# Ledger of designs, part 62: designed miniproteins, single chains, continued (4)

Each design is a single chain, and the fold is of that chain. pLDDT is the mean over its residues in the fold that is shown.

## One batch from the design tools (miniprotein)

Design m14148
Fold by ESMFold2-Fast:
Structure m14148 (fold): chain A 110 residues (1-110)
Amino acid sequence: SLTQSPSSLTVAVGSTATLTGRSSFPVSDALIEWEKTRPGQPTELLGVLNPDGTVSLAPRYADRLTITRVSEHEVQVTISNVQPEDAGTYWLRAFRDGVGVYGQGSVLSV
């Protein structure tokens, strides 16, 4: 399982939003995907943290995004210099041994 926190957060424009995913399994060998959804819009892939530690971030946002394995069971993502258009629901997904699990989502308000 993957537990995402906080479930909702409100941040000021220009501040940093931080989300944490805590897993019941080690994430050292998992592929982590970070996604954003908005009603009526397609899912947007923001970043991928690979099992080898390499990171791919969406070029449009790459200067404001981080994704990191903080511990064996924890990943952290940040959005710096938050803009009004960053409002939406954010999802962490972990893939291990051909199986994917989603966190429950986090709603960001700006």
Scores: mean pLDDT 81

Design m14149
Fold by ESMFold2-Fast:
Structure m14149 (fold): chain A 72 residues (1-72)
Amino acid sequence: MIQLTPEQKEELIDYLVEKFGLSKEEAEEIVKYFESLTPEQFKEFVDYLVDKYGLSREQAEEFALKAYLLAS
């Protein structure tokens, strides 16, 4: 299970809102889902972002990489 600091959560929320035009509520849901994942579930997180929020695969991969690097 991935653990984020409050500062890391805010960084990811702000990135989703500012870069992808998602609502703060949607961004908070995404971050909460990310914290439910294991470090091995990168592909599952990318697929979640594409399928539920309509991000392009490239956008989803960019965000997922940022999130996993921040959590490391």
Scores: mean pLDDT 84

Design m14150
Fold by ESMFold2-Fast:
Structure m14150 (fold): chain A 71 residues (1-71)
Amino acid sequence: SLDEIIEAARAELDERVERMGLTPEQREKVRAKFDEAIEKAKELYKQGKLTEAQRVADSAISEALREALEE
């Protein structure tokens, strides 16, 4: 289910963030961007766009890291 994918992704994000040695401020930014991506995935899922929702969820970690660390 989408919820299981989200839970797994959150666990993976926390593990990656810990390994990367990010500052507390950087960790907060990454989590904020991740949550933004997850909200988009949930909206797409509600609209019946299951494939698009899945793609957004699958790339949420990578995009959150990229966007948060570009600042």
Scores: mean pLDDT 81

Design m14151
Fold by ESMFold2-Fast:
Structure m14151 (fold): chain A 73 residues (1-73)
Amino acid sequence: SDRVDSLAKQATELTNEATNLTNRANSLESEASANPKKRDTLLKQAEDLKNRALKARSQARDALDQLYNLLRS
């Protein structure tokens, strides 16, 4: 159904977004370790990206829960 396809796509896109945000945060943390002068700024940017990744993962889980409920109906 269109709703099943929409939820599956939403879950996949949100999971991919969370992975990309986490990878970017990890890169900034690595850069912070190499650059003492920018450390605090880079770590704050990494924390923002990690928080955004957590939100995306939560939304992906909600979409998957809705999808699984529809498939069991």
Scores: mean pLDDT 90

Design m14152
Fold by ESMFold2-Fast:
Structure m14152 (fold): chain A 82 residues (1-82)
Amino acid sequence: SKITEIVSQYREGKLSAEEAAKKILEELGLDPNDEELLKLAQELLEKFKKSKKSDEELAKELEFEVETEYGMKLIEEAVKKF
């Protein structure tokens, strides 16, 4: 996947954590300027530098974590509207 490619480029030192995080959010159809999602994606990418997992497994983990956090934000925003 494109996210797997971005994770690979980051782990190879070709992209900064911020650049990789922004590209991942864009590929997921999310706002690349969402500070909470950017911070989460960057923290996961930095954690992944020490991982023995494949780039594909890490990409799936990152996608799941970011999508889950986005879903939680949507629920919180929906609750605040009531």
Scores: mean pLDDT 82

Design m14153
Fold by ESMFold2-Fast:
Structure m14153 (fold): chain A 70 residues (1-70)
Amino acid sequence: AAPAVDPAAREKAAREIARRVREANPDRHPSLDDIIEAAEAVAREAAARGDAQTAAAARRFAEAVRAEKA
């Protein structure tokens, strides 16, 4: 089973996602698709670094946003 995500890792993932969204969309309100793409990118990079906690947090964030969109 995937490790439990702690609040600190969740906060770190949220900050990284927010930064990527702002960099991609500096002068506009981001769409849910923009947020999902940023979250998946953060998850992939964290996983590549071996940061399983941040990767899991970013994936859960993307899943939550997808559920809101559906």
Scores: mean pLDDT 77

Design m14154
Fold by ESMFold2-Fast:
Structure m14154 (fold): chain A 62 residues (1-62)
Amino acid sequence: MMTTPTEPPPTPDSLEIDIDLPVEHGPVVGPVIAAQAPLAEAGRHEEAMRRVQEAIERVRRE
């Protein structure tokens, strides 16, 4: 064959991936790690508050 056949590129839409996402008993490591991100950010906020309180107490101590 001299002419190369045109192969249509696969175009899986996000909606299709979304439907396939809810697979239980399977690999859930990926989404778990992603969910951890927002929790980590919350920790930063808590640490900030804690640091502020420590600074206040230090000022009072002095």
Scores: mean pLDDT 54

Design m14155
Fold by ESMFold2-Fast:
Structure m14155 (fold): chain A 94 residues (1-94)
Amino acid sequence: EEEKEDEEIRKNVKDALDKIINDLKAQGYTNEEILKYFEELKKRVDELIKRLQEELANTTDPEKKASLQRRIRALNVFKEEIDKYIEKIKEELK
C-alpha cells in the first residue's frame, strides 16, 4: 500500500463528486437528472480513456508514456467513482 498518491486522488474525486451532488440536490435537481448527468459524463470519460490508450500504444517516448499512464489511471479512478454514484442513485430511485 505504497500508492498514497492514488489514494489521495480517489479521496479528492469522491469529495468533488459529493459536493457536486449536494449542490445539485440543494438546487432542486432530482436523482433522475443527476443520474443522467453522471451517465453522460461516464460515456465521455470512457471515450477519452480509449483515445489515450491508443496514443499510449503508438508512443515510444518514456516520459510521454509515463504521463499518459498517469492520466489513464486518474481517469479510471474517476470513472470507478462515477460508477459507484450511478449505482447508488439507481438504488435510491427504486
Scores: mean pLDDT 80

Design m14156
Fold by ESMFold2-Fast:
Structure m14156 (fold): chain A 61 residues (1-61)
Amino acid sequence: MDQQKLQQAEELRRQGEQLEQQGDYSGALRQYSQAAFLLQDVDPERAQELIDRMNRISGQR
């Protein structure tokens, strides 16, 4: 049913990881937030994993 959202979220997550590896944390956060938004209703556990990752990037030491 929600396979389209899962596929889009996976692509956004992959783009975010690539940007994070390049040191573009603002770009990575944009991609991760879009992926988490898509996952909220279809895979809330995976959405939470992305939210935790975003918090590590944006709020950490």
Scores: mean pLDDT 79

Design m14157
Fold by ESMFold2-Fast:
Structure m14157 (fold): chain A 79 residues (1-79)
Amino acid sequence: SDRSLVVYFRSLAARGRAEDTAARLTDEEKKRELLELGERSYSLGLQAFWSQSDELVDEAEKAIDETERAVEEAEREEK
């Protein structure tokens, strides 16, 4: 469905943003947390796209939102 496709591409973008932000961090714990959030949102997005499950699409959207929020927080702390 269009929704699962959108979620998949959003998960790719969120993972990339998490990786880019983590690369600029000096705190190893925060770096690991961002990378884990990015991987989790990508894995859920991929699974939602493959399964076409509304429940998994909803779970992937929540994970993407969590990753995006964590990226924004990390960016604020660097400024």
Scores: mean pLDDT 84

Design m14158
Fold by ESMFold2-Fast:
Structure m14158 (fold): chain A 88 residues (1-88)
Amino acid sequence: GLEYLTEPVKKIIEESKELLKKIKESKDLEEMEKYLKKIEELLKELEKLRELAEKILPKEKLQPFYEALEEVEKIKKEAEKILKEKKE
């Protein structure tokens, strides 16, 4: 079913949230930068899943992929803001 596309998306969102939590709890700038890079890699993986979904699914089934991209992009922006504040 759709589970082979939706399950990886859910895992990417959950992993991105865990990485953001680790950034918030870390006092080490190098660790925070490492976690941010992992979030960036997860966002790229999600973009590839969205591209695949657009090729094989009808438009009405694409909304969860767009919502997931928006959520992970918000997580990335929050992580970048925290890291910038820690550098200042």
Scores: mean pLDDT 85

Design m14159
Fold by ESMFold2-Fast:
Structure m14159 (fold): chain A 98 residues (1-98)
Amino acid sequence: APPTNVTLSAPKKVKVGETVTLTISYTHTGSDDVTVDWYYQKEGEERVFLGSKTLAPGQGTATLDVTFTEKGKYTFWRVATTSSGATAVSKPVTVEVE
């Protein structure tokens, strides 16, 4: 079964050069590990893979620190994947960098 309650939180607005912590939470009732893949897309540009983390089953959180070097609108999302290949995509969040 795919992970449930996969959420992402981030500040809505930041300044260039600020480091921002993105936080996810998830619930997985299976006994297998969950891999979380992080993505962003800047408005008008292609999607970028930021990296992955492997998290234990149950309820978990993970953080990703991102430093914004250019102004723009950045949309973040993540994909949680179990060892069996089941996936859950969270609701995206948008961060405005100015």
Scores: mean pLDDT 77

Design m14160
Fold by ESMFold2-Fast:
Structure m14160 (fold): chain A 90 residues (1-90)
Amino acid sequence: NLEEVLELAREMLELLREDPNDEETLRRVVERAIEAGLLSPELIERAPEDVEGVADVIAFLAESLLNSNEEQQKKMLENLRLVQAGKKVT
């Protein structure tokens, strides 16, 4: 659901603005990004120690999504789902 994803994106950016260096805040942001489909759980398993780098990527994706029109937002989410399903890579 696009509206739910946009709400999660807004929540993630708000959390990052409030406490960008807090470990619990970064964990909450990552959890919301996974729920929104912006981040694969497998990515966290591969690089659990790079939470700050992951947060930067999440912030970029959330900002891009919120600053895009509805058609672009739908296309971005579709592309992310395809990548996570391995269809675009292999």
Scores: mean pLDDT 69

Design m14161
Fold by ESMFold2-Fast:
Structure m14161 (fold): chain A 100 residues (1-100)
Amino acid sequence: SKYLLVLSARGTAEQVAEALRRLAEISDEKGVKVSVELTAGDETFIGTPRSVAERLLATGAAEAEVRILALTPSKDDAEEIVKAVEKAGVEITSKELIEI
């Protein structure tokens, strides 16, 4: 079985950028497929954690919202992603874990 994590979070641009940085490290280390949708001011962008972090910094926005889709091989990997994002200080607005 695989697990799809759907996580929505919001915070300051600094907090969201830190969450995306942590998520990029986990994605790189574990080979986990991660997609991020960013909303910052009038900008909406979909990409990898790294590309979305670069876009966020380019917007100059004070606050941002992200929707994170992560396809993980285990529940433990999904929980590690949630904890890494929480450690950045963002507010998690929704969390779903779907077995597929």
Scores: mean pLDDT 87

Design m14162
Fold by ESMFold2-Fast:
Structure m14162 (fold): chain A 90 residues (1-90)
Amino acid sequence: SAFEEEIDRGVLLLSLAVYSTITPHSDLIREIIKALVEGDRKKVRELAARLFEKLGMPDEAEKIRNADDWSVLEITRFVVNALFKYERSQ
């Protein structure tokens, strides 16, 4: 439902805000959050791919570049999951 989507969106954006304080390239994560709030899917994918390349995550970078048909929510969930995976590997 639209209500559940809005709650999911809020939780995912909060997760990204937390990651922006602990993950390298915090400025780039903040730019991703801004693009997500603006609904600019193309800009989010470009910024996220650059972030994943900088974090040594080439598979995640390739997947997000090829995500032309993904919704903003799907893109946001993928970025959060990738950052969770990165932090768990440190």
Scores: mean pLDDT 84

Design m14163
Fold by ESMFold2-Fast:
Structure m14163 (fold): chain A 87 residues (1-87)
Amino acid sequence: SMAEELERAIKEAEEKAKEILERKKKGEKLSLYDVNVLMNTAKLLKELGLEVPEELKPFLELAEKLDEIAEKKDAEAYEELVKKLKE
């Protein structure tokens, strides 16, 4: 049952992503919410070892780059804080 619930959740996420991508193909401007849904869907598929569709790969790359920026920002903030504590 849990496996079936997970499969349905994945299908629902993929269907939402497809609807958003169809709107993008029609030239509609995506909201920040739409972009976040695409990024989260791509990340979910990758972490589950599932194939990420070509249309979602740019959003996976965007999500990974944002995660790297956040990690680097946190590391730089931590290093600056440690330096000030040593002064």
Scores: mean pLDDT 80

Design m14164
Fold by ESMFold2-Fast:
Structure m14164 (fold): chain A 69 residues (1-69)
Amino acid sequence: SSKQRQVQAAQQAMDDLVAKNQAIMAQQRQGQAPSDAQLRALQAAQERYVQAVKQLRPDDPVGDLIKVD
């Protein structure tokens, strides 16, 4: 259903956000500062995740995003 696809989209957006954040943290552990491009990509991923959550369940907290009825 479209609601199940919205849940999957929110999960994928979260996974992308986590992956970008982990890449920046790994780079910082190597003594390298994140680039402006990396920070902009992280911001875009955050905005996509927020939008996906709003489309999925605007009246429910993110912790309950599998509750799509």
Scores: mean pLDDT 74

Design m14165
Fold by ESMFold2-Fast:
Structure m14165 (fold): chain A 84 residues (1-84)
Amino acid sequence: MKVMQQHAVAAVKYMLENGKRTLTKEEISQGLMKYLGYSKEDAEAVANEMLEKAGEKETLTRAQIAKVAGMSQSTLTRLAALSL
């Protein structure tokens, strides 16, 4: 799996576990730290990169996360759900 796809799966795991429809930069960072063991600094850097690639400043939807990772939403959701 490509690194950006791993980031997307971790973010959507956080989304599903917390019943969120969108994620803030902080929530994306929390998912990366929880599921991938990233430091806060590394997680925040990745969250910023994901937001920039989506053309967003504050939040990402599941659709935007999937697009950033080059994945379908259905594939991303299945991988995230199966890994919970």
Scores: mean pLDDT 86

Design m14166
Fold by ESMFold2-Fast:
Structure m14166 (fold): chain A 69 residues (1-69)
Amino acid sequence: MATGGTGGSPDPEAARLGTLAGRVAALLMAGEITVEEARALLEAEGYVPTLLAYDEALGTASVSAVPAP
């Protein structure tokens, strides 16, 4: 597994982003939030979305973001 320990300092911001992006994607796929709400949520957490897409026909979502500078 790529994650398993604390100590060596994985970037906490990158780890937080990964968790948030995964949650946002899951909510989009479940139809719990819209793409606009997903964008607002990412921005509220200090991230700039680079990819936000939901394919309704496939029931899949693609979420990518970077920390705001």
Scores: mean pLDDT 76

Design m14167
Fold by ESMFold2-Fast:
Structure m14167 (fold): chain A 65 residues (1-65)
Amino acid sequence: SERKKVSLLSALDILAVAAGAKEIVRKDDTIELYLEEDTPETRNAVAAMRENAEKIGWKLEVYLL
């Protein structure tokens, strides 16, 4: 449902901030996450984002800068 999709997209924005993301980009059915650091905290947030992206049928691609 559209309402559920909007709620999940909002959750992804919150998780991106928790991951310390420098940038988040949405393209079609793909979310691109740009990180400056790879830490246990950022890895946990990325794992949560991946689960949420899968729930809406989207892919998560992670790039370390």
Scores: mean pLDDT 73

Design m14168
Fold by ESMFold2-Fast:
Structure m14168 (fold): chain A 71 residues (1-71)
Amino acid sequence: HMDASKAKKSAITGEEVKEAVLVENGKKPVAMDKRTYELSKLVKEKIDSDDPAIYDPATGKAVSAKEALKE
């Protein structure tokens, strides 16, 4: 089922799905884990939309025209 897929995503932020769930339902390493999760999906979608998805590990943020227009 999707359990295997979730375990793979956790590998990016951690090694277990538990941490990923805690980040969303909790607020521990939000600044770190959350950025990695959001950056990953933002970059993929913006690339497909022809929108430049610029993300720097230094700041841990993904900035693009789509994000600004969202406002």
Scores: mean pLDDT 44

Design m14169
Fold by ESMFold2-Fast:
Structure m14169 (fold): chain A 56 residues (1-56)
Amino acid sequence: AIPGDLLGDGTVSDADAEALRKYIEGGAEYDPSQPWLDLNGDGTVDEADAEAVRAA
């Protein structure tokens, strides 16, 4: 599994950042069963993680 690959297509891209933002905007909290969403490793899934996905 690739950290930040929310779509499961094997590539981390802007589409994954958009999917992560939509997940966060939907009111979802960090799910410890999906640790690859915490791309910056701070234990929280937020906009900083979406920016890290875009920067990758």
Scores: mean pLDDT 63

Design m14170
Fold by ESMFold2-Fast:
Structure m14170 (fold): chain A 93 residues (1-93)
Amino acid sequence: NMEKVAEEIVERIVKELKITNEGEIETIRELVREALEAGFSPEQAYLYALAVYLGDVDLAERVRRINREGGDPSAERERLKQLLANSDAALNR
């Protein structure tokens, strides 16, 4: 269930960043959905939402273009895989 997966990722980010504003929570939810729609894994969706929320607007524009126009997200997935590999957190989701 994609909605359940998205909500679990949103809850993780909200707890980690201590976000309490409903508008910011909804922004994170939409970022997670965008990544999952583009075919990213749950771990990649987590990293995408975190990176975009922290200011990676170029990554957001590339993923939104892929969702609108179609296309291969391989470069964006590879970037997120590199971020995952450099993380000290074990992402088993």
Scores: mean pLDDT 75

Design m14171
Fold by ESMFold2-Fast:
Structure m14171 (fold): chain A 89 residues (1-89)
Amino acid sequence: MEKEKEEEKLKKLIEEAKKVHEMLKKGYILTEDGVKLSEEEIFKEIEENSTSKEHAEILKEIYKLIKEGKFEEAAKLYLEAVKKIAEKK
């Protein structure tokens, strides 16, 4: 039972998704190092940093949902993906 923590995680992910959406409106994401990533570079990073093709597909879907402004759906999909990965290990 961690219902309150799950709701807090969802809220934080929605806030992060909104920040990413505002960056995407400018045509790039700004990394912590100040590097600008284009949409093609973001997809390449997803593919290179994903542990599996299924993981990469989920992250690409999350990106598309964020781009469309579907923050709650993106956050929920991320939480479901994390849960499924945890169940395998």
Scores: mean pLDDT 71

Design m14172
Fold by ESMFold2-Fast:
Structure m14172 (fold): chain A 94 residues (1-94)
Amino acid sequence: MEPRMQLSDREAALQGLQGLRDAARRSGLEEAAQAFERAIDALRRGDYDLAKRYLRQGFESVREWLRKSDDPHREAKLELWERVEELLLSLIEG
């Protein structure tokens, strides 16, 4: 485990994207997981515009899945995912 230190906004975004990729894979959302993985790779290379594009693609895939869901909390989950997307985009900008 790394020594405890303050994370930069971009390091926080990287960790968030890794968590989203893993959660998407556990849920069988392979298209979303693949988009988040591409966003991680772009962010690691310093290509922030490409990272934001793939992040948006991943969230669009999650939103489409939720819209097709019979989940009674679908609308609340859509709002939550929109807020998470906005936060991650902000962290990538720094």
Scores: mean pLDDT 80

Design m14173
Fold by ESMFold2-Fast:
Structure m14173 (fold): chain A 99 residues (1-99)
Amino acid sequence: MPLSEEEKEKLIEELLEELVKLLEEAKPLYEELLKLKEEKGPEHPEVQEAFEKLSEILKKIQEIYKKLTEVLGTEDAADARIAEYLAEKLGLDLPPVPV
């Protein structure tokens, strides 16, 4: 294999740290989008601008997910690792991923 298990684990940890940062950035933008949509309606320019900002972060999250899937070999393995990491870092006790 081109990467050692240690190098692979380090890359996974770096990707998971980036994912958490992007999720923390996305949360207030999502809350702002919901508020603007409720107050001004979905077609308002401010709602569209908030959606574009959120979409840029969601695209970055998707790219990290893709890299995790490539490193771990399957989407199920990526989902399990993300769930485990989020449970550890955010104190969330997540149910086991259905196989």
Scores: mean pLDDT 75

Design m14174
Fold by ESMFold2-Fast:
Structure m14174 (fold): chain A 71 residues (1-71)
Amino acid sequence: DETARGGAGAATAGAYGGSEEAAKAAGLMWQSNGRDGALQAYRLALEGLASRDPEKAGEAAYEGGLLGFQS
């Protein structure tokens, strides 16, 4: 958590790449299992990110909350 140099960039790039893959998977789960499945998949993805960079996970969760609850 203290040595985030380079790791922050890699975590951001990985989070976007991983988040897009997770978002597509969540979309499929939304169609198959509904909203609950999609939200669970998103929550698990954020928990994985929190294990690497809790600061970045907090920011991603905030942005995801704004996007998810803005409609």
Scores: mean pLDDT 48

Design m14175
Fold by ESMFold2-Fast:
Structure m14175 (fold): chain A 80 residues (1-80)
Amino acid sequence: MEEKIKKANEYLSKAEKLVDEAEKLVRDGSTIEEVRKKVQEAGKYAAEAVKITGTPEMDKKAVEIIRRMRKALEEAEKKA
């Protein structure tokens, strides 16, 4: 149980870092393809985290990461 929560937190942390990188790419005017790659990687880690634990707290964090991913893609598409 504790190991699963620790692993889920690790994956959420990786997803958040990838979303931060995607948001930076949008600000820097990078290509939509580069933003999509970071968002896809973040999505994989967020999905793995939810699969591992499924607690309400982790689900809330995953939903926030997904929301930020969608916003980054929308902003990149507007600039493209």
Scores: mean pLDDT 79

Design m14176
Fold by ESMFold2-Fast:
Structure m14176 (fold): chain A 65 residues (1-65)
Amino acid sequence: SEEKRKKALEALLKHIERVLAPNSGHDLKESDEVAELLKELPQEDLIFIATSGPEERKKYLEEKL
């Protein structure tokens, strides 16, 4: 649904910002969290994210929110 999609996009944007911060922990859980969020996105969003660079992904997430 649109609501689930929007929530997943918001969480991904927040994850991108956290990844840019100094990484002081080896939390494999962060990687698993991203994978789980991607499962909730429709195919169109997945294709765009897969074919885009980090800056383009951030812009896409911001525009779709």
Scores: mean pLDDT 61

Design m14177
Fold by ESMFold2-Fast:
Structure m14177 (fold): chain A 72 residues (1-72)
Amino acid sequence: LARELARELLERWAAEDEHAAIVAARTVLDVGRALEQGDFATAEATLARASAAYPQVAEDLRAAYERLKAHL
């Protein structure tokens, strides 16, 4: 799931902002890994940091986070 969500974000944002697309995709993978390990604090902090740095992808990152949590 995390890998699929990361790919979707990369494809969606690459043409608009390649750097934001790469950061968003990496963030989804890191958040997914933290959630699988039960490290909710690291997952929340990673999501918040990326969303603050790239507000344009914040909504998509939040949606990915909710889908990852629902899959736990």
Scores: mean pLDDT 82

Design m14178
Fold by ESMFold2-Fast:
Structure m14178 (fold): chain A 99 residues (1-99)
Amino acid sequence: SMEDLLAELEEQVKNLQEKMDRIRKKNEDISRAEKNLKDGKATLEDLQTLYSYYFKNKPKTPEELEKMKELFDKVLAATREHVRSQREEALKKRIEELE
């Protein structure tokens, strides 16, 4: 029926809009993260966003490969700092348990 066709088309338009909205938000997050990285203001979330993007879109130029390495180095440094902080808290807790 024409009503069934209308309902199907409305659902397809809605699904396309949702896909477009997800792509737009992802592109906005990537652009913000790239700008923050360039400005030396990148957060761990920004670094993870760029890592995910570059991992899916393999670098094709030496410049892109260097950017990916810089990103990996920053994520590694941030992860090491987090692990160090957790170990310090665990040691402090163990010292308190010995009292």
Scores: mean pLDDT 77

Design m14179
Fold by ESMFold2-Fast:
Formats: sequence, structure tokens, C-alpha cells
Structure m14179 (fold): chain A 82 residues (1-82)
Amino acid sequence: MEEKREELRKFIKETAKSLISDEEFKKLSEEERLKLLFKVVEEAEKKFKGKFSKEEIYYMAAEVLELPQIPYSTFLELKKKF
């Protein structure tokens, strides 16, 4: 059970690092981290389709990227603005 969640967490970390270096990642503002979250969630949704719900992917990505735990419905409204 935890193995699949750890695999998703690892993928999210690796995807984020492939998009931005570790040094730049630490310098990101909350808004820049939110934009990175949109890209990471999209990639994770494609790879783990049918294995995790979109909500589960979102909450894990937000946790890994150290972002505030906003409700998934609010995240979807924010995504429409960007």
C-alpha cells in the first residue's frame, strides 16, 4: 500500500527537479511553486491514470512541493486563472 504512494511521491519529486534545479527550487516564491505544481500534477495525472485519483495526486504534489493544503476545488479555480 505505502509502496505505491512512495512511488508517486518519488515521481513528483523527480518531475519537479527535472523542471527546475535544486538551488532554484529552494528560491521559488509560493506563486512560482504553485505554477510548478500545475505542471507536476498534469504529468503525474498522465502517468498514474487509473492508479490514483486526481485529488490524491494533487494533495501529494502540494505536500511534496511544500505548498499550503488548499482544497482541490479551490486549486481547480486557481488553475483557471493561469
Scores: mean pLDDT 77

Design m14180
Fold by ESMFold2-Fast:
Structure m14180 (fold): chain A 60 residues (1-60)
Amino acid sequence: SMKEEYIKKGEELREEAEEIRRKYGFEEGPMPPDMPSVEKVQEKIEELEKKAEEAEKKGL
């Protein structure tokens, strides 16, 4: 079974979403000059979180 791999994938995706939040978090730290709009950043974070939930669901 690949349950453990799916759980790890979910954790990695959540960590990636958190890192994006911090890196592009509207006013935290230096933002890259060619960053996406706030809406696009939020959509990407939301997408990663949904993928994490789906991966965790498969791991359960």
Scores: mean pLDDT 69

Design m14181
Fold by ESMFold2-Fast:
Structure m14181 (fold): chain A 67 residues (1-67)
Amino acid sequence: DLIERVAKELGEEVAKRLEEFLKLSGAPATEANVAQILPETINNPEAPLYQPGMTLDEALKALKPLV
């Protein structure tokens, strides 16, 4: 479960915001959709924006210090 993985890596609050965003947009919880949405859920202006070719693992590593 990708949402559970986000909760373990970035915390429950980020995972909750991600799940709410996916529900609001109607997007399925795929690795690509999670990687693209994840920076938006951090609520930190210094959070890096999604870059083309970024994997879910790369997004998690980049955002972990910001939560």
Scores: mean pLDDT 73

Design m14182
Fold by ESMFold2-Fast:
Structure m14182 (fold): chain A 88 residues (1-88)
Amino acid sequence: MLEEAERLLERAREAFAEVVAAFRAGDLEAARRALRRLEEAYRELVKLLESVADDDPVKPEVEKLLLEAGILLGLSRILVGVLELIEG
C-alpha cells in the first residue's frame, strides 16, 4: 500500500518536472502529455486512499502523499492553462 503510494507520488513528481520543462520551452503538447500522466498518477493515488480502512495507521501517510500530488496537479494545470493562453 504505502510503497505503491510512494511510487505513484514519484511518478507525479517526474510528470510535474516534465510540465515545468515543457512550460519553459513553450511546448504546449509536451506539457499536456505530462499533465495527463500526472492526472493518471493522482487518480491511482485516490483509488489507493479509498481502499484504506479508516482505522489503518497507514491512512494519514497516504493522505499526505495524495496532498503533495494534488498540489503538483494544481500547479501543473495552472502552467498548462497559461501555455494555452499564450501558445495555443
Scores: mean pLDDT 87

